# Ledger of designs, part 68: designed miniproteins, single chains, continued (3)

Each design is a single chain, and the fold is of that chain. pLDDT is the mean over its residues in the fold that is shown.

## One batch from the design tools (miniprotein)

Design m10496
Fold by ESMFold2-Fast:
Structure m10496 (fold): chain A 68 residues (1-68)
Amino acid sequence: SRAAEEELLVDIALAEVREMVKQGVPLEEIERQIERMLAELRRLGVSEARLRAFEKRAREILDEYRRS
């Protein structure tokens, strides 16, 4: 279903953010990649509610990384 496809796209994007954090990618680069991912997900037709959920969860991951 469309909803299941959108959830999978968001989960893949979040896994990519977590992997960048694990690899020690600079915060500024991860922030740029998050903005790129948001633009791509929006172009693919992912709903605004799911885009907001992705952005919130990605920012939570970055906030944890900032405290390291």
Scores: mean pLDDT 86

Design m10497
Fold by ESMFold2-Fast:
Structure m10497 (fold): chain A 70 residues (1-70)
Amino acid sequence: MDPKVLEEEVTASLELMRASIALHLPSSTAEDLRAVKEHIEAVKAKLTDPESIARLEEAIARLDEAIAAL
């Protein structure tokens, strides 16, 4: 595996964990979810691996749904 692709996969996995924590933490506010979404969108913009980008887009979609429900 290309070291750059592996690094991006690790980065995506950490951001997915961040999103999961925010989504499942009972104290998360709409503002907290928006801040996590903005951070993940900024990270996604710097990635080039399509699989890693797709994983972050899925996380962003879940955050958008949660924000809309609040």
Scores: mean pLDDT 83

Design m10498
Fold by ESMFold2-Fast:
Structure m10498 (fold): chain A 61 residues (1-61)
Amino acid sequence: RKELAERLREIARLLEEGNIEEAVRLLSELTGLPESSIREVIERSGAERLAKVLRRAADAL
């Protein structure tokens, strides 16, 4: 749980910094979801919104 929370926070930070491709790759590795599916979420919701969701998820762990 602690390891997962730290990884979610790192991915959120990458999204906030605009390093979208690295964030997509890491989130794909973490979740097992295709990179294309993660890019679709970012396209629809925006990187900042996804970063907030990931931070809240990490804080709830």
Scores: mean pLDDT 82

Design m10499
Fold by ESMFold2-Fast:
Structure m10499 (fold): chain A 55 residues (1-55)
Amino acid sequence: DLKEHIEKAKEEVLNAKSVEEAIRVAQKAVNESPSMEDSEAVALALAPLIAEKAK
């Protein structure tokens, strides 16, 4: 379930202690996606959360 995977990944990114950890969590979630379309959706959902942590 793509939606469940994205929500879990968002929680892990938000709970990351550093920007580096958040990027690793996000990259893992993207890599675990079964298709290019799913990978793109995951990346787009997590990108704003990572950008926010990098500020």
Scores: mean pLDDT 79

Design m10500
Fold by ESMFold2-Fast:
Structure m10500 (fold): chain A 63 residues (1-63)
Amino acid sequence: VEEWLKAARQAAKIAESLGYNEAAEETQKLVKEAERAAKEGDTLKAQKLAFEAMELAMKAAFE
């Protein structure tokens, strides 16, 4: 479960280094929201948000 958050953060860093600043910012926002949802005990929402972060980062990489 921590693994998907780490993957999303890594993907955001890659997007940022490639110059896709908007995608990197949106990915980081989703990661933060996922972390907050997890702290609130809403694991399902946290998983959904982290998955969305991963998809956004993948779109940036695949263009």
Scores: mean pLDDT 73

Design m10501
Fold by ESMFold2-Fast:
Parts: sequence; C-alpha cells; structure tokens
Structure m10501 (fold): chain A 72 residues (1-72)
Amino acid sequence: SAEEERAAIEAEVLAQFRAELAQMSLEQIQQVIDALKRQIAEAKKSSDPDSQYQAKLYERLLAIAEEELAKK
C-alpha cells in the first residue's frame, strides 16, 4: 500500500542519514545539528501543516544526529 511504501522509504532515508553521520567527524556532525536546529526554529514559525510536518521530520533527524554525536 501507499502507506507501507512511504514508511519503507522514510525508514531507508533515516537509515542512510544515520550511516552518513557515522562517517562524519565530530565537527561535521555538530554543523549538521546546528543546521537542523535552525531549520526546526524556522519551520515552527509557520502554522502551515506542511511546515509543522517538516519541523517534526527535522526533530527526528536532530535526535539521530545527537545520538550519533554521542557515539564519537
């Protein structure tokens, strides 16, 4: 179904993001975290549903980036 396909694609994207972070230096991961924090702040300024969804997605990516930073 479309829901299963979307979930599979999202899972793949998150897994790829985590794998890329694992290959990054501490400084590079910190830059990614800083960029995500700025993007979350900007998205939260809008009441638009798409912006709210984007903020939630960025918050998930931020959690992954912070987890990978803690492993370095």
Scores: mean pLDDT 82

Design m10502
Fold by ESMFold2-Fast:
Structure m10502 (fold): chain A 74 residues (1-74)
Amino acid sequence: MGEEYIKEVLEEAKKLFEEGVKNKDIELLKEAKKKLEELLELLKRVGAPKEVIEELEKKLKEIDEAIKKIEEEL
């Protein structure tokens, strides 16, 4: 898969994350998390650099933190 595919998935996940935070929609945040988890699985399978894997794991942690914060504020 080319760089375009990775960029598209990251952009989709970013939009879902931004919408989820804006609307306090936990389901959108969970969808963003699912897309990034699927991308992480793919990148691990193709032997992506550890740095790329770690960046993606960091983004997943940020989504988990956002979900918890919204759940606490509801």
Scores: mean pLDDT 80

Design m10503
Fold by ESMFold2-Fast:
Formats: C-alpha cells, structure tokens, sequence
Structure m10503 (fold): chain A 55 residues (1-55)
C-alpha cells in the first residue's frame, strides 16, 4: 500500500539522518561538516513532510 511505502521511506530517511549527523559530528573540516549538516537538514524536512502525510 501507499502507507507501507511511505513508512519504509520514512525508516530509510531516519537512518540516513542519523548517519549524516554522525558524519558531521566526526568531521574536523568545516566545509565537510557544513555539507553533512545541510544534507541532514534536508533529510529532516523530508521526514517532517512524510510524517505529516501519515497523520
């Protein structure tokens, strides 16, 4: 179903978010850190949009 697919995508996005936050925290290069933080922020927005669709 559409709901099952959205839940699977949400799970993948949550895992990606954690991974990019960990990468940002581990980065000593300011440019690399900023890149990972931007990616994580974009993923967070997608998570919020999907959670809203599942309400």
Amino acid sequence: SMEERLKEELERLKKAYENFQKAAAASTDPKQRAFYEKVAENIKKKIEELEKKLE
Scores: mean pLDDT 86

Design m10504
Fold by ESMFold2-Fast:
Structure m10504 (fold): chain A 74 residues (1-74)
Amino acid sequence: EEEIKKKRIEYALSVAEVDETEGHDAAREKVRELIKEFEEKYGIKLDYPVTDERIDAIINAARAIKKELEKLKA
């Protein structure tokens, strides 16, 4: 519900921040950690392996979300 929406935005912002401050490799590790935490917390399991290409797509989406939120606050 509302809580899940807030968590998804927080996770996206965290990933984008790591990519900007610590670099792309650090952001990839952050995505892997967040996926694991999300799976454990919400009982969601991935049916197929997460490739580096999929992780990169998640990072790109996270950066887009952060950029849009920054535009709205500017």
Scores: mean pLDDT 72

Design m10505
Fold by ESMFold2-Fast:
Structure m10505 (fold): chain A 62 residues (1-62)
Amino acid sequence: SLEELATRLEEASKEAKGEDSELLHKVAEALRKGEVEKAKEIAKKLKNKNARDGVLEGLDKL
């Protein structure tokens, strides 16, 4: 669900460093507002490829 994915991404943001921490938090916020397309655009900006690919895969399964 959107809320479950948002909660997981918010936890991941606490473990991430630099810009990716802020981006993961923004993706979680967008998901809690139901803004899936906005969440995808923010996720594309993630610098860590594994995090970016994982988040985008999770969003595509919603």
Scores: mean pLDDT 82

Design m10507
Fold by ESMFold2-Fast:
Structure m10507 (fold): chain A 90 residues (1-90)
Amino acid sequence: SHMEKKIEESRKAIEEVEKEKEEEIKKLEEELEKELKEKFGLKELSEELREIIRNRAIYKVAAEVYGNVVNYVTAGLLDAAAYFEAKLIK
């Protein structure tokens, strides 16, 4: 139950960080749209291209956020696992 609680808390922390980075995702989407419009001389972007831009922006922000959060979460889980193994040995 303690490990289940830590996993749930970690999941909520990731979701919370994603919500806090919503503005960064939006800003990156706008930057990517501008870059593509300037590079290819586009006046309007297709819905398909907008979806690709959105996924790209989400991926980049998530990689920065999740990389840091995942490292923090896995470090905590490793500490718990190491403590458990140490107690089983002695």
Scores: mean pLDDT 63

Design m10508
Fold by ESMFold2-Fast:
Structure m10508 (fold): chain A 65 residues (1-65)
Amino acid sequence: MSEEEIEELRDKILEIAKKRGIELSEEELEFAVNIAKLLVEEGGLSIEEAAETALNILLSLKEGS
């Protein structure tokens, strides 16, 4: 995955979070980006689908802790 694709993933995660009224720390954003990267590279998801799925995984982990 290129640096430009990683930046696009980050931007999409931030966009979805903003629409949902969610504030992300730098660590939470980086965690979501890393999950989304794996979903694109290993799962074959689009950048948009990976960003949404990664954010949902992050939120589920925060609730399940």
Scores: mean pLDDT 81

Design m10509
Fold by ESMFold2-Fast:
Structure m10509 (fold): chain A 76 residues (1-76)
Amino acid sequence: SEAEEYLKKAEEALKKGDYETAIKYAKKAIELSGDDMKLRGRAASVLVEALNKLGKGKEAYELILEMAKEQEKARQ
């Protein structure tokens, strides 16, 4: 899927130390993941790691909280 292609690009960028590109593609993968919670979780993991590598730990923490809230809504 298109979401899987963006996730692959995000993971490749993360491995190369291109954290800004990893963030961009991970966000796109999350946007396109729809109801694929496993793919969404993998993309979020890449995003959190890239944000932490750039010293954006607060933004990473806020993302984790936002995703937890969305998961609660999905359980209804």
Scores: mean pLDDT 80

Design m10510
Fold by ESMFold2-Fast:
Structure m10510 (fold): chain A 57 residues (1-57)
Amino acid sequence: HMITLTVDGRTPEERAEAFIEMAEKGTPEQIERIKALVERDLVGEERERVLAYLDSK
């Protein structure tokens, strides 16, 4: 395929997975902190998906 658009190796999807992984091991306080990070770092569908997951947990 073509060259990648980013060199950092972090896509929005990969960042969403990282937030979910942190939340799985988190305390209620950490989950609230993760929600704030998600709202700041992610946008649109990825943000909605992660927030929905955190609310279900």
Scores: mean pLDDT 70

Design m10511
Fold by ESMFold2-Fast:
Structure m10511 (fold): chain A 83 residues (1-83)
Amino acid sequence: MKKEVITDPLDIQKELVKLGAEEDLYNRLSKLGVIDHVEVTENEAIIVFKEENPEAAEKAVALLREDGLDAEAEGRKVIIHKK
């Protein structure tokens, strides 16, 4: 139904942990680029970076996959698919 937009780093970290990520994932992602916000829907969580950096987005996908998440990169966005 409604899309939730999360901008607080601690709330982003909590959302990633709910998806199955490790607590340090947010810190690892933040080293790749500045996260603008995360968008959460029933089917997806989308990490949006402030600047478009395809290399950072692909590295973010690799980190998410290491934690067992199904993720793909799209420009500034990293899309995490929920079951």
Scores: mean pLDDT 81

Design m10512
Fold by ESMFold2-Fast:
Structure m10512 (fold): chain A 62 residues (1-62)
Amino acid sequence: MSPEEILEETRRRLEELGVPQEVIDALVAHLEGLSRVLSPDEVEEVRQRMLRRAEAMQRARE
């Protein structure tokens, strides 16, 4: 996947998990910023941590 596609998919997944739009914008901007400094593997690790946290928070709201 291109970096642009990864950011777009990340936005969509966070939206599906009920994350507020302002938080999604901040998280995606942070991930884009990290892509300039970290390797693709390190960026993916951060992305996966964000998604796991969002999933846990969604489950905690039930």
Scores: mean pLDDT 78

Design m10513
Fold by ESMFold2-Fast:
Structure m10513 (fold): chain A 84 residues (1-84)
Amino acid sequence: ATEQELDDGVLAIQIGVANLLARKGKLEEAAELLEKAIERYPDSSLTAEAYARLGEVYEALGKEEKAAEYRAKALELDPTSPEA
């Protein structure tokens, strides 16, 4: 319970920071942060959300294959993941 709660909280913060970085045009930094967050917290209930954000970031970078792969992972883990 405690470890899972901490992981979910930390991943939520990292997703928020990545969204801010992406909004500032720091897309590669946002992608790196999200990839590291997923690696550290693969069992989090927010991992699907992190994959969805990675898909958005890579789409903005023009890397459509990686964007599609991450969006597919998000849908596989949680079909309710956001599309945009």
Scores: mean pLDDT 77

Design m10514
Fold by ESMFold2-Fast:
Structure m10514 (fold): chain A 106 residues (1-106)
Amino acid sequence: GRATEEARRHAELGVEAAKAGDYEAALRHLERGAEIAERTGDKEAAREVAEGAKETAVIALKQGDYELAIRAAEIGLRALRAAGVDDPILEGVLRLIRAVALLLSK
């Protein structure tokens, strides 16, 4: 549906911004995707945002940008929670990324 397509576009733009080192744009796009998932309760939109957040957080971890990794993972987790998505693997990966980034952000 429209919500899934718009969320996917924002997730893709967020990942591309992260790859380009534009971390503010990455967070802005992921946040807009999460707002769509929260507002609509669309589970597929939430999954698209969480997948983009996961990829963004992995890129951030590899670049040593722990703040971006934490914030991206939190956005993904919030999107899943807001839409009531039961995806233990995706949630587990996002929680692990957040925990690792928090540990390394000292």
Scores: mean pLDDT 89

Design m10515
Fold by ESMFold2-Fast:
Structure m10515 (fold): chain A 55 residues (1-55)
Amino acid sequence: SLEEELARVREELQRLSDELAGLDPATLSAERLQELVDRINELNERLRELERQLA
């Protein structure tokens, strides 16, 4: 269901956000940081799309 997909997207987004916040920026490569940010942005776009479909 859309509600289940929404919950899964929110959970994955939270996990990635927590991982990013827990990383030491002094040891994090620029390319890995960009990949994490891009993934978070993709999930945020998906989240907004799902929320619009449920409204």
Scores: mean pLDDT 79

Design m10516
Fold by ESMFold2-Fast:
Parts: structure tokens; C-alpha cells; sequence
Structure m10516 (fold): chain A 64 residues (1-64)
């Protein structure tokens, strides 16, 4: 419950960083989300990073 709420906040921040082009900060927050065991939120962040990198194939796989 507490870990889920924390992961959600981290995922929102990481997605914002990825969209702003700050992939280093986005990846740092992704690692923290993974450490919380929150795979769903981690996958959402991976999707935003893939989109920011122009990796359209990876983004499609993560969005499925």
C-alpha cells in the first residue's frame, strides 16, 4: 500500500523527466521503482523512456 503510493509518485516524476529529455533522472527513478517491487509502474516508466529515445518497437511492446 505505502510502496504502491510511493511508486506511483516516482513513476509520475520519471515520466515527466523522460518527456523533458532528462533520461538520466528518469532512469534513476525507474531503478528506485524496481527496488520497491512495483513492476507495473516500472513498465510505465520504461515506456516513456523508450518513447523519448525514439525506440518505437520497444514502446509498442511495453504498451501492449
Amino acid sequence: AEETERAKKLAIQAAKYAMDGDLEKARSLLEEIRSLGQEGFARAVELHIAMAEGDTERARELAA
Scores: mean pLDDT 81

Design m10517
Fold by ESMFold2-Fast:
Structure m10517 (fold): chain A 58 residues (1-58)
Amino acid sequence: KFSEEEIKSSIEMFRAAGLSEEEIRNPTEEQIRRAAEVLGLPVSTVRRQLKAIQEYLK
């Protein structure tokens, strides 16, 4: 559903927001909330994007 370029850009964005690769793969609710705050995005949007990245990284 997402292009490889979009997934890579999203990973870089979340790393810039303070999430490690491990945290991107298995984030806590607190990490999702912090990333949403840093990025200025709704928590629901961040959760959806992280799920898409997780599916890509399987």
Scores: mean pLDDT 79

Design m10518
Fold by ESMFold2-Fast:
Structure m10518 (fold): chain A 58 residues (1-58)
Amino acid sequence: LEEAAERAREGAYRGALASGGDEAQARKAHEMAYEAALKGDLEQATLEGARGAALGAR
C-alpha cells in the first residue's frame, strides 16, 4: 500500500508538470493521490493523478 501510494503521488506530480501544469497544480495532484491511496482506494488515487495531469494540459 505504501509503495503504491508513493507511486501514485509521484506519478500525479510528474504527470501534472509534464502536461504543462504549474507547481501548485502538481502539488495538489500529489496530495490528492496520496490521500486516496492511504484510504486504500488505489483506483481513486489514479483518477486524482489523471485529473491533475488534465488540469495542466488545459
Scores: mean pLDDT 67

Design m10519
Fold by ESMFold2-Fast:
Structure m10519 (fold): chain A 56 residues (1-56)
Amino acid sequence: TQELIEQALKKSAQSMEYAKKAAKYLREGDTDKAQSYFEKASELGREAVKLLLEAY
């Protein structure tokens, strides 16, 4: 349980970091990079949610 929670928190932190990069590139007009980072953020976010559900 604790291990799953820690893994989920790590993936959530990485997801937030990629989301910040995606937002930055979107503001700069680099839509290709923005989409790539948003996709990575979304994937990590889904993985984090799955780990949290498994922990409980």
Scores: mean pLDDT 84

Design m10520
Fold by ESMFold2-Fast:
Structure m10520 (fold): chain A 64 residues (1-64)
Amino acid sequence: SDLAEVEKALREEAKKLGFFDEDALKQSLTMAEKLLANGVPLEEAIRRAVSQFKFSLELKKIYR
C-alpha cells in the first residue's frame, strides 16, 4: 500500500539519523494518510511526511 511506502521512507530516515520516536512516526503516518486520502501524490506525501518527521525528531532531541 502507499502508506506502507511512506512508513518505509520514515523508518529509513530514522535509521540515517540514528534516532527514533514512535509518537513522531505515528503523527507523520497520520499526516501522510490524510494527504493520500485527499488525492496528494505518493511522492509529495512522502516528502511532506519525512520533513515533518525530521522536524519532530529534532524537537525531541532538544526537549530530552
Scores: mean pLDDT 84

Design m10521
Fold by ESMFold2-Fast:
Parts: C-alpha cells; structure tokens; sequence
Structure m10521 (fold): chain A 67 residues (1-67)
C-alpha cells in the first residue's frame, strides 16, 4: 500500500544522506507536482550536493510511480 511505499522511500532517501524531515519534504513536493529541478534546487539549498539531490529525486520518483 501507499504507506509501505512511503516507508521504503523515506528509508532509501535517508540512506543517501537526507534527514527524515528532508526525505518527507521531497516526497511531499513530488506528490504536490513539483518538477525534478525544483526538488533538486530545494535540496541544494539545504546543503546537499547536486549528485545526492539527483539520486534522491530519482529514488522518490521511482517509488511514487509504483502507486
């Protein structure tokens, strides 16, 4: 179910170096229709590298597409 997909997504994002709050915000932004570049820019503003931000967005998109 959606709750399990969110749990897996949060765990995967945290494994990439995101905090729980950052991981939850990434999922919320994508669900609200934010673009890939908007989420990347937000994560870079949080102090993450572009490489980490790109990996995080790709992971979140893949998990949400399974819904």
Amino acid sequence: GAALIRRVGLHELQSLGLSRAQAEEVLAMIEAGASREEVIAWLQGQGLSRETAERAVRAAEGLLAAL
Scores: mean pLDDT 80

Design m10522
Fold by ESMFold2-Fast:
Order: structure tokens, then sequence, then C-alpha cells
Structure m10522 (fold): chain A 75 residues (1-75)
């Protein structure tokens, strides 16, 4: 649906901003984007129009970003 497509686009946008914040070691900004991504992910997963493909992509993206943040926190 257009709504779930918009949520996926927003999630991808926030993911890019999160990666950039982590690269710059701006952890305050990264946490802000992570919180917003969590909210968007919750809305997507609660939406009955969300396809299995969209759900799988969002879950993979979330997993990737958690790993990125964990690696950054080690340094």
Amino acid sequence: SPETEALMARLRELAEKYREAIRRKDFEEALRYAAEMGRVLAELLANPDATPEQRAEAERLARELVELGRKAAEE
C-alpha cells in the first residue's frame, strides 16, 4: 500500500542518517535516529498491509544497524 511504501522509504532514509551519524561518532544524533526508526518499524509491523517482503527487509535493516552500532561502541 502507499502507506507501507512510505514507511519503508522513511525507514531507509533514517537508516542512512543513522549510518552517517555513526561514521561521524555523533552518538547523540545516532540514538535519536534509532528511536525514530524503532517507531517507524513498530508502525510498519502493526500495519496489516505490510507485505512479508517489507517485514523481512525492515527486520534485516534493523539487525544490520544494531550490529553497526555495537561495533562503533567497541571503539
Scores: mean pLDDT 85

Design m10523
Fold by ESMFold2-Fast:
Structure m10523 (fold): chain A 80 residues (1-80)
Amino acid sequence: MGRRIEDLEEELKRLEELVKENPDDPLLWAALGVTLEKLGRLEEAIEAYEKAAELARQQGHLKLADELERRAKEVREKLE
């Protein structure tokens, strides 16, 4: 495998910049959560997924919101 952690840290920085420009985009918050989860930053991943779910719900994307809430719960269950 390539340098996965370095690639994920670069992706994280890119997504943080995109979120600052587009703070209401649930897909950017969801992508941030996925990247944080892959980095093992599980508490931050939960917060990003919960924010993405809130934004998806506000925008009428109820199925996406439900999936993101479920993902946040699954990540929370990984915490001891």
Scores: mean pLDDT 83

Design m10524
Fold by ESMFold2-Fast:
Structure m10524 (fold): chain A 58 residues (1-58)
Amino acid sequence: SKQEQANALNRAALERLRAGAPLDEVVAELTAGLRALGFSQVVIDAAVAELREVAAAS
């Protein structure tokens, strides 16, 4: 399902971020992946905000 694919993209993004990948690169890749799956900008912005929050807490 689209949700399962989105969950996989979010999981991959978090793992890459924790492995030391640049935040802006990971955000761009997550954004592109979610957009390709047809998610709205509101959903994409929420996912990106969560990723940025994890980065700030690390």
Scores: mean pLDDT 85

Design m10525
Fold by ESMFold2-Fast:
Structure m10525 (fold): chain A 77 residues (1-77)
Amino acid sequence: SPVDEALRVAKAFIDYVRSQELTEEQALELARILARLFKEANIPKETYDKVLAELRAALTDPEVAERVQAIIDEELS
């Protein structure tokens, strides 16, 4: 399903974030890509909230994590 495929892609990005130290610019660009993916796949809020919590936990800078959350929330509104 499109939902399952989108979740698989999101998990791959989260695993990448855990293995690489991203710049703020790279993290914000990733947030925009994930927001578009969730929107196009029509991911339920409960599902993307769980993925977003995992992404935020993978980010090393709490300020960047908050900005990532804000971008995704704005794009999905």
Scores: mean pLDDT 78

Design m10526
Fold by ESMFold2-Fast:
Structure m10526 (fold): chain A 103 residues (1-103)
Amino acid sequence: TPYENYLKGKEYLEKGDYEKAIEYFTQALLGIADPQLRAEVYNLLGEAYLKLGKYDLAIKWYERAIKLDPDNAEAWRNLGIAYRKKGEVEKAEEYFKKADELE
């Protein structure tokens, strides 16, 4: 049921229950072998942490997503948003540029 945990994570993320989303996504990762789906879950974990204002944790998950799927423009854009939230404007601009190059 790793896929069921993934779907529950998405449901809670959409409802704004970020702590439950993180719990379900973390459980999903224990059984997901597919690299593309794993990268997607990493990006969604980053998104949940970003919504909670935990920017350093969000960055860590987005970096894991792009390492597994370097063509994921959304993960690069989300890295830019997280760095902007930390006030690191130059790093944010670098990541936004990378996202634009992929789209």
Scores: mean pLDDT 89

Design m10527
Fold by ESMFold2-Fast:
Structure m10527 (fold): chain A 60 residues (1-60)
Amino acid sequence: MTTLVLTFENKEEAEKLAKILRELDPSLEVKVEGNKVTITSDLSIAQLIGLVLRAIGELL
């Protein structure tokens, strides 16, 4: 089990990333608290980072 916490400048950015992550992998447990996104998954840290980078790319 891997847990990753990401902190953003504002809530809108956090919610946009969370939405994209849920669309990329519905098995991810994604929780948004203000400007923080907590991701819990059975994926390795490398796989989880890869998904996060892909999601950030979709925001650009």
Scores: mean pLDDT 81

Design m10528
Fold by ESMFold2-Fast:
Structure m10528 (fold): chain A 68 residues (1-68)
Amino acid sequence: SREEGIRELLNKLDMPEEDKEFLFSHLDLSVDELTEEIMKKYNLPEEYREELKRQIELLREQIEREVP
């Protein structure tokens, strides 16, 4: 399933399980909404917003490519 494919993709990332679960539970959000949730959760400075948004867009494109 798409859900299983996304899980497998996230499992390839070198990040803590808590962060993988956070991403998985919020993949239904838009890029902007997910960016805001991550900024809020980790209390990141505004300087990180544009780079974080770019990374989320790249992750979304990878999911669409590998898990249609």
Scores: mean pLDDT 75

Design m10529
Fold by ESMFold2-Fast:
Structure m10529 (fold): chain A 62 residues (1-62)
Amino acid sequence: SELLELAEEFEKKAEEYRKKAEELRKEHPNPTREQQLEIQLLEGMAALYEGIAALLRKKAEK
């Protein structure tokens, strides 16, 4: 299913963004405002891709 393939791709992208955000948090325990915004953006992107992937899987589950 094309929808399941897209869901898997978006799940992988979400995991990459989550990992990058986690690495930045570990590297910068006292982050600057710019670093905080970058981490928040990465976490937001991960959440967005996770949400889209969940919707794609639900649509495909027939």
Scores: mean pLDDT 87

Design m10530
Fold by ESMFold2-Fast:
Structure m10530 (fold): chain A 75 residues (1-75)
Amino acid sequence: AAPVAAELDPAQAALVFHLGRADGLLRDPTPENRPAIEEELARIAAGMGVSVEELYERLRAGVSFADLARAVAAA
């Protein structure tokens, strides 16, 4: 089963943290927050080994940041 309360390694924990922060920022996407959103998405894409464009496509396809965090925790 996917670990619900398992301790993540530092890299996985950092990636999950940035996914949560990006999710929060995207719920209030002001022009003032856009640079912070872009920076968090770039970190997430780098941590996942994908391009920022690939990450945007997954989000547009209906994959949530919670789904991405769950996938990272399960890896």
Scores: mean pLDDT 71

Design m10531
Fold by ESMFold2-Fast:
Structure m10531 (fold): chain A 76 residues (1-76)
Amino acid sequence: SMLRERVKEALRKAVSALVEQGQDDMALRVAEAAARGMERDPERVTELLEQLAEAAKQGDTKKVQQIIQQLEQLAK
């Protein structure tokens, strides 16, 4: 229950930050990768989403891309 709420909050913040930066396509990629990754490693997905929200808020495009790639790797 707590992990579920934490993931929902982290995903909401990450998606919101990307949308605010005009990066709707990346926000969709994040949502899809997070949904798949939750079946593999929900704790790691939560950590990556929290890092992604912060990187997106700061405009760190390189870090954003690296984290999205890590999320997509978890979904394999």
Scores: mean pLDDT 82

Design m10532
Fold by ESMFold2-Fast:
Structure m10532 (fold): chain A 92 residues (1-92)
Amino acid sequence: AEDERLRAEIRESVERLRKRGFSVPEAYALAATALALRYIGDALQKVFDELKDRTDLTFEEFAKISEKPFKEANERARRVLALADEMEREDL
């Protein structure tokens, strides 16, 4: 599953960063942070795309529309950080 895909994506990013001269801990920290931020950015874009044509949007409607995308993004971000920490321990 999903963890296998996330591990592969983290590993690919770490390998690229290490070729650029970053240490193992630095490469894992940068790779995990970049991937986590990408999920948050994707969630923000989804919310924006749903709201861009709204002229009557209330704060309560904004909160409801944003809740699920940001919850899912936050859960994925936390999982990526946990997997990166685990993989760093395996490589050290």
Scores: mean pLDDT 81

Design m10533
Fold by ESMFold2-Fast:
Structure m10533 (fold): chain A 61 residues (1-61)
Amino acid sequence: SPQQQQVQQLLAQLRERLAAARTPEEVRRIVAETSMWAQDNLDQESYDQLHAQIEAILAAR
């Protein structure tokens, strides 16, 4: 679906931005910006999927 494509694109961009981040503050800002955009632009199911993947990415760091 278009929503699933958006989720995968956001995750790819998030991973790239997080790889470049040097401080915990930058990490928090990147995650917050991604989450805020997703809340405004994705349906609830896609938002929940994205949020679960973001938590997994952060836990793996």
Scores: mean pLDDT 84

Design m10534
Fold by ESMFold2-Fast:
Parts: sequence; structure tokens; C-alpha cells
Structure m10534 (fold): chain A 73 residues (1-73)
Amino acid sequence: SPLDRALEARNAGDYAGAAKGFLEAWKSTTDPEVKESLKQQLEDILAEAKKAGDEEGVKAAEKSLEEIKKLEK
């Protein structure tokens, strides 16, 4: 599943892959509580990528959060 792939990527330190996977998981669910949890995980990935100096991870997480913001409106 997209969520399983995102969790695997996160555990491997692949923040760009994790951000993309969490975005796809967010798009795949209709549960508002699950959507909010996935947004929080994307915010956590953004913070982790910034701390790690992972420029691609930061960009991927920011783009995923921006896409969610557009889809919520």
C-alpha cells in the first residue's frame, strides 16, 4: 500500500520517498482522522529532512503539504 511504502522509506531515511508515499496514502483515504494523521506525518518528515540537510526531502515534503492544502480548498 502507499502507506506501507511511505513507512519503509521513512525507516530507510528516504524522506523524499516517504513524503510522496504519505501524500498518495492521504489521497487514497476518505477518513478525516487518517488524513489529519498523514498530514502530521508529512510535517514530521519535513522537520526530519531539514534536520538531516536533505534538500530533496524538504522539497518533496513541502510540495506534498502544498498539494494537500490545495485539495482541501
Scores: mean pLDDT 85

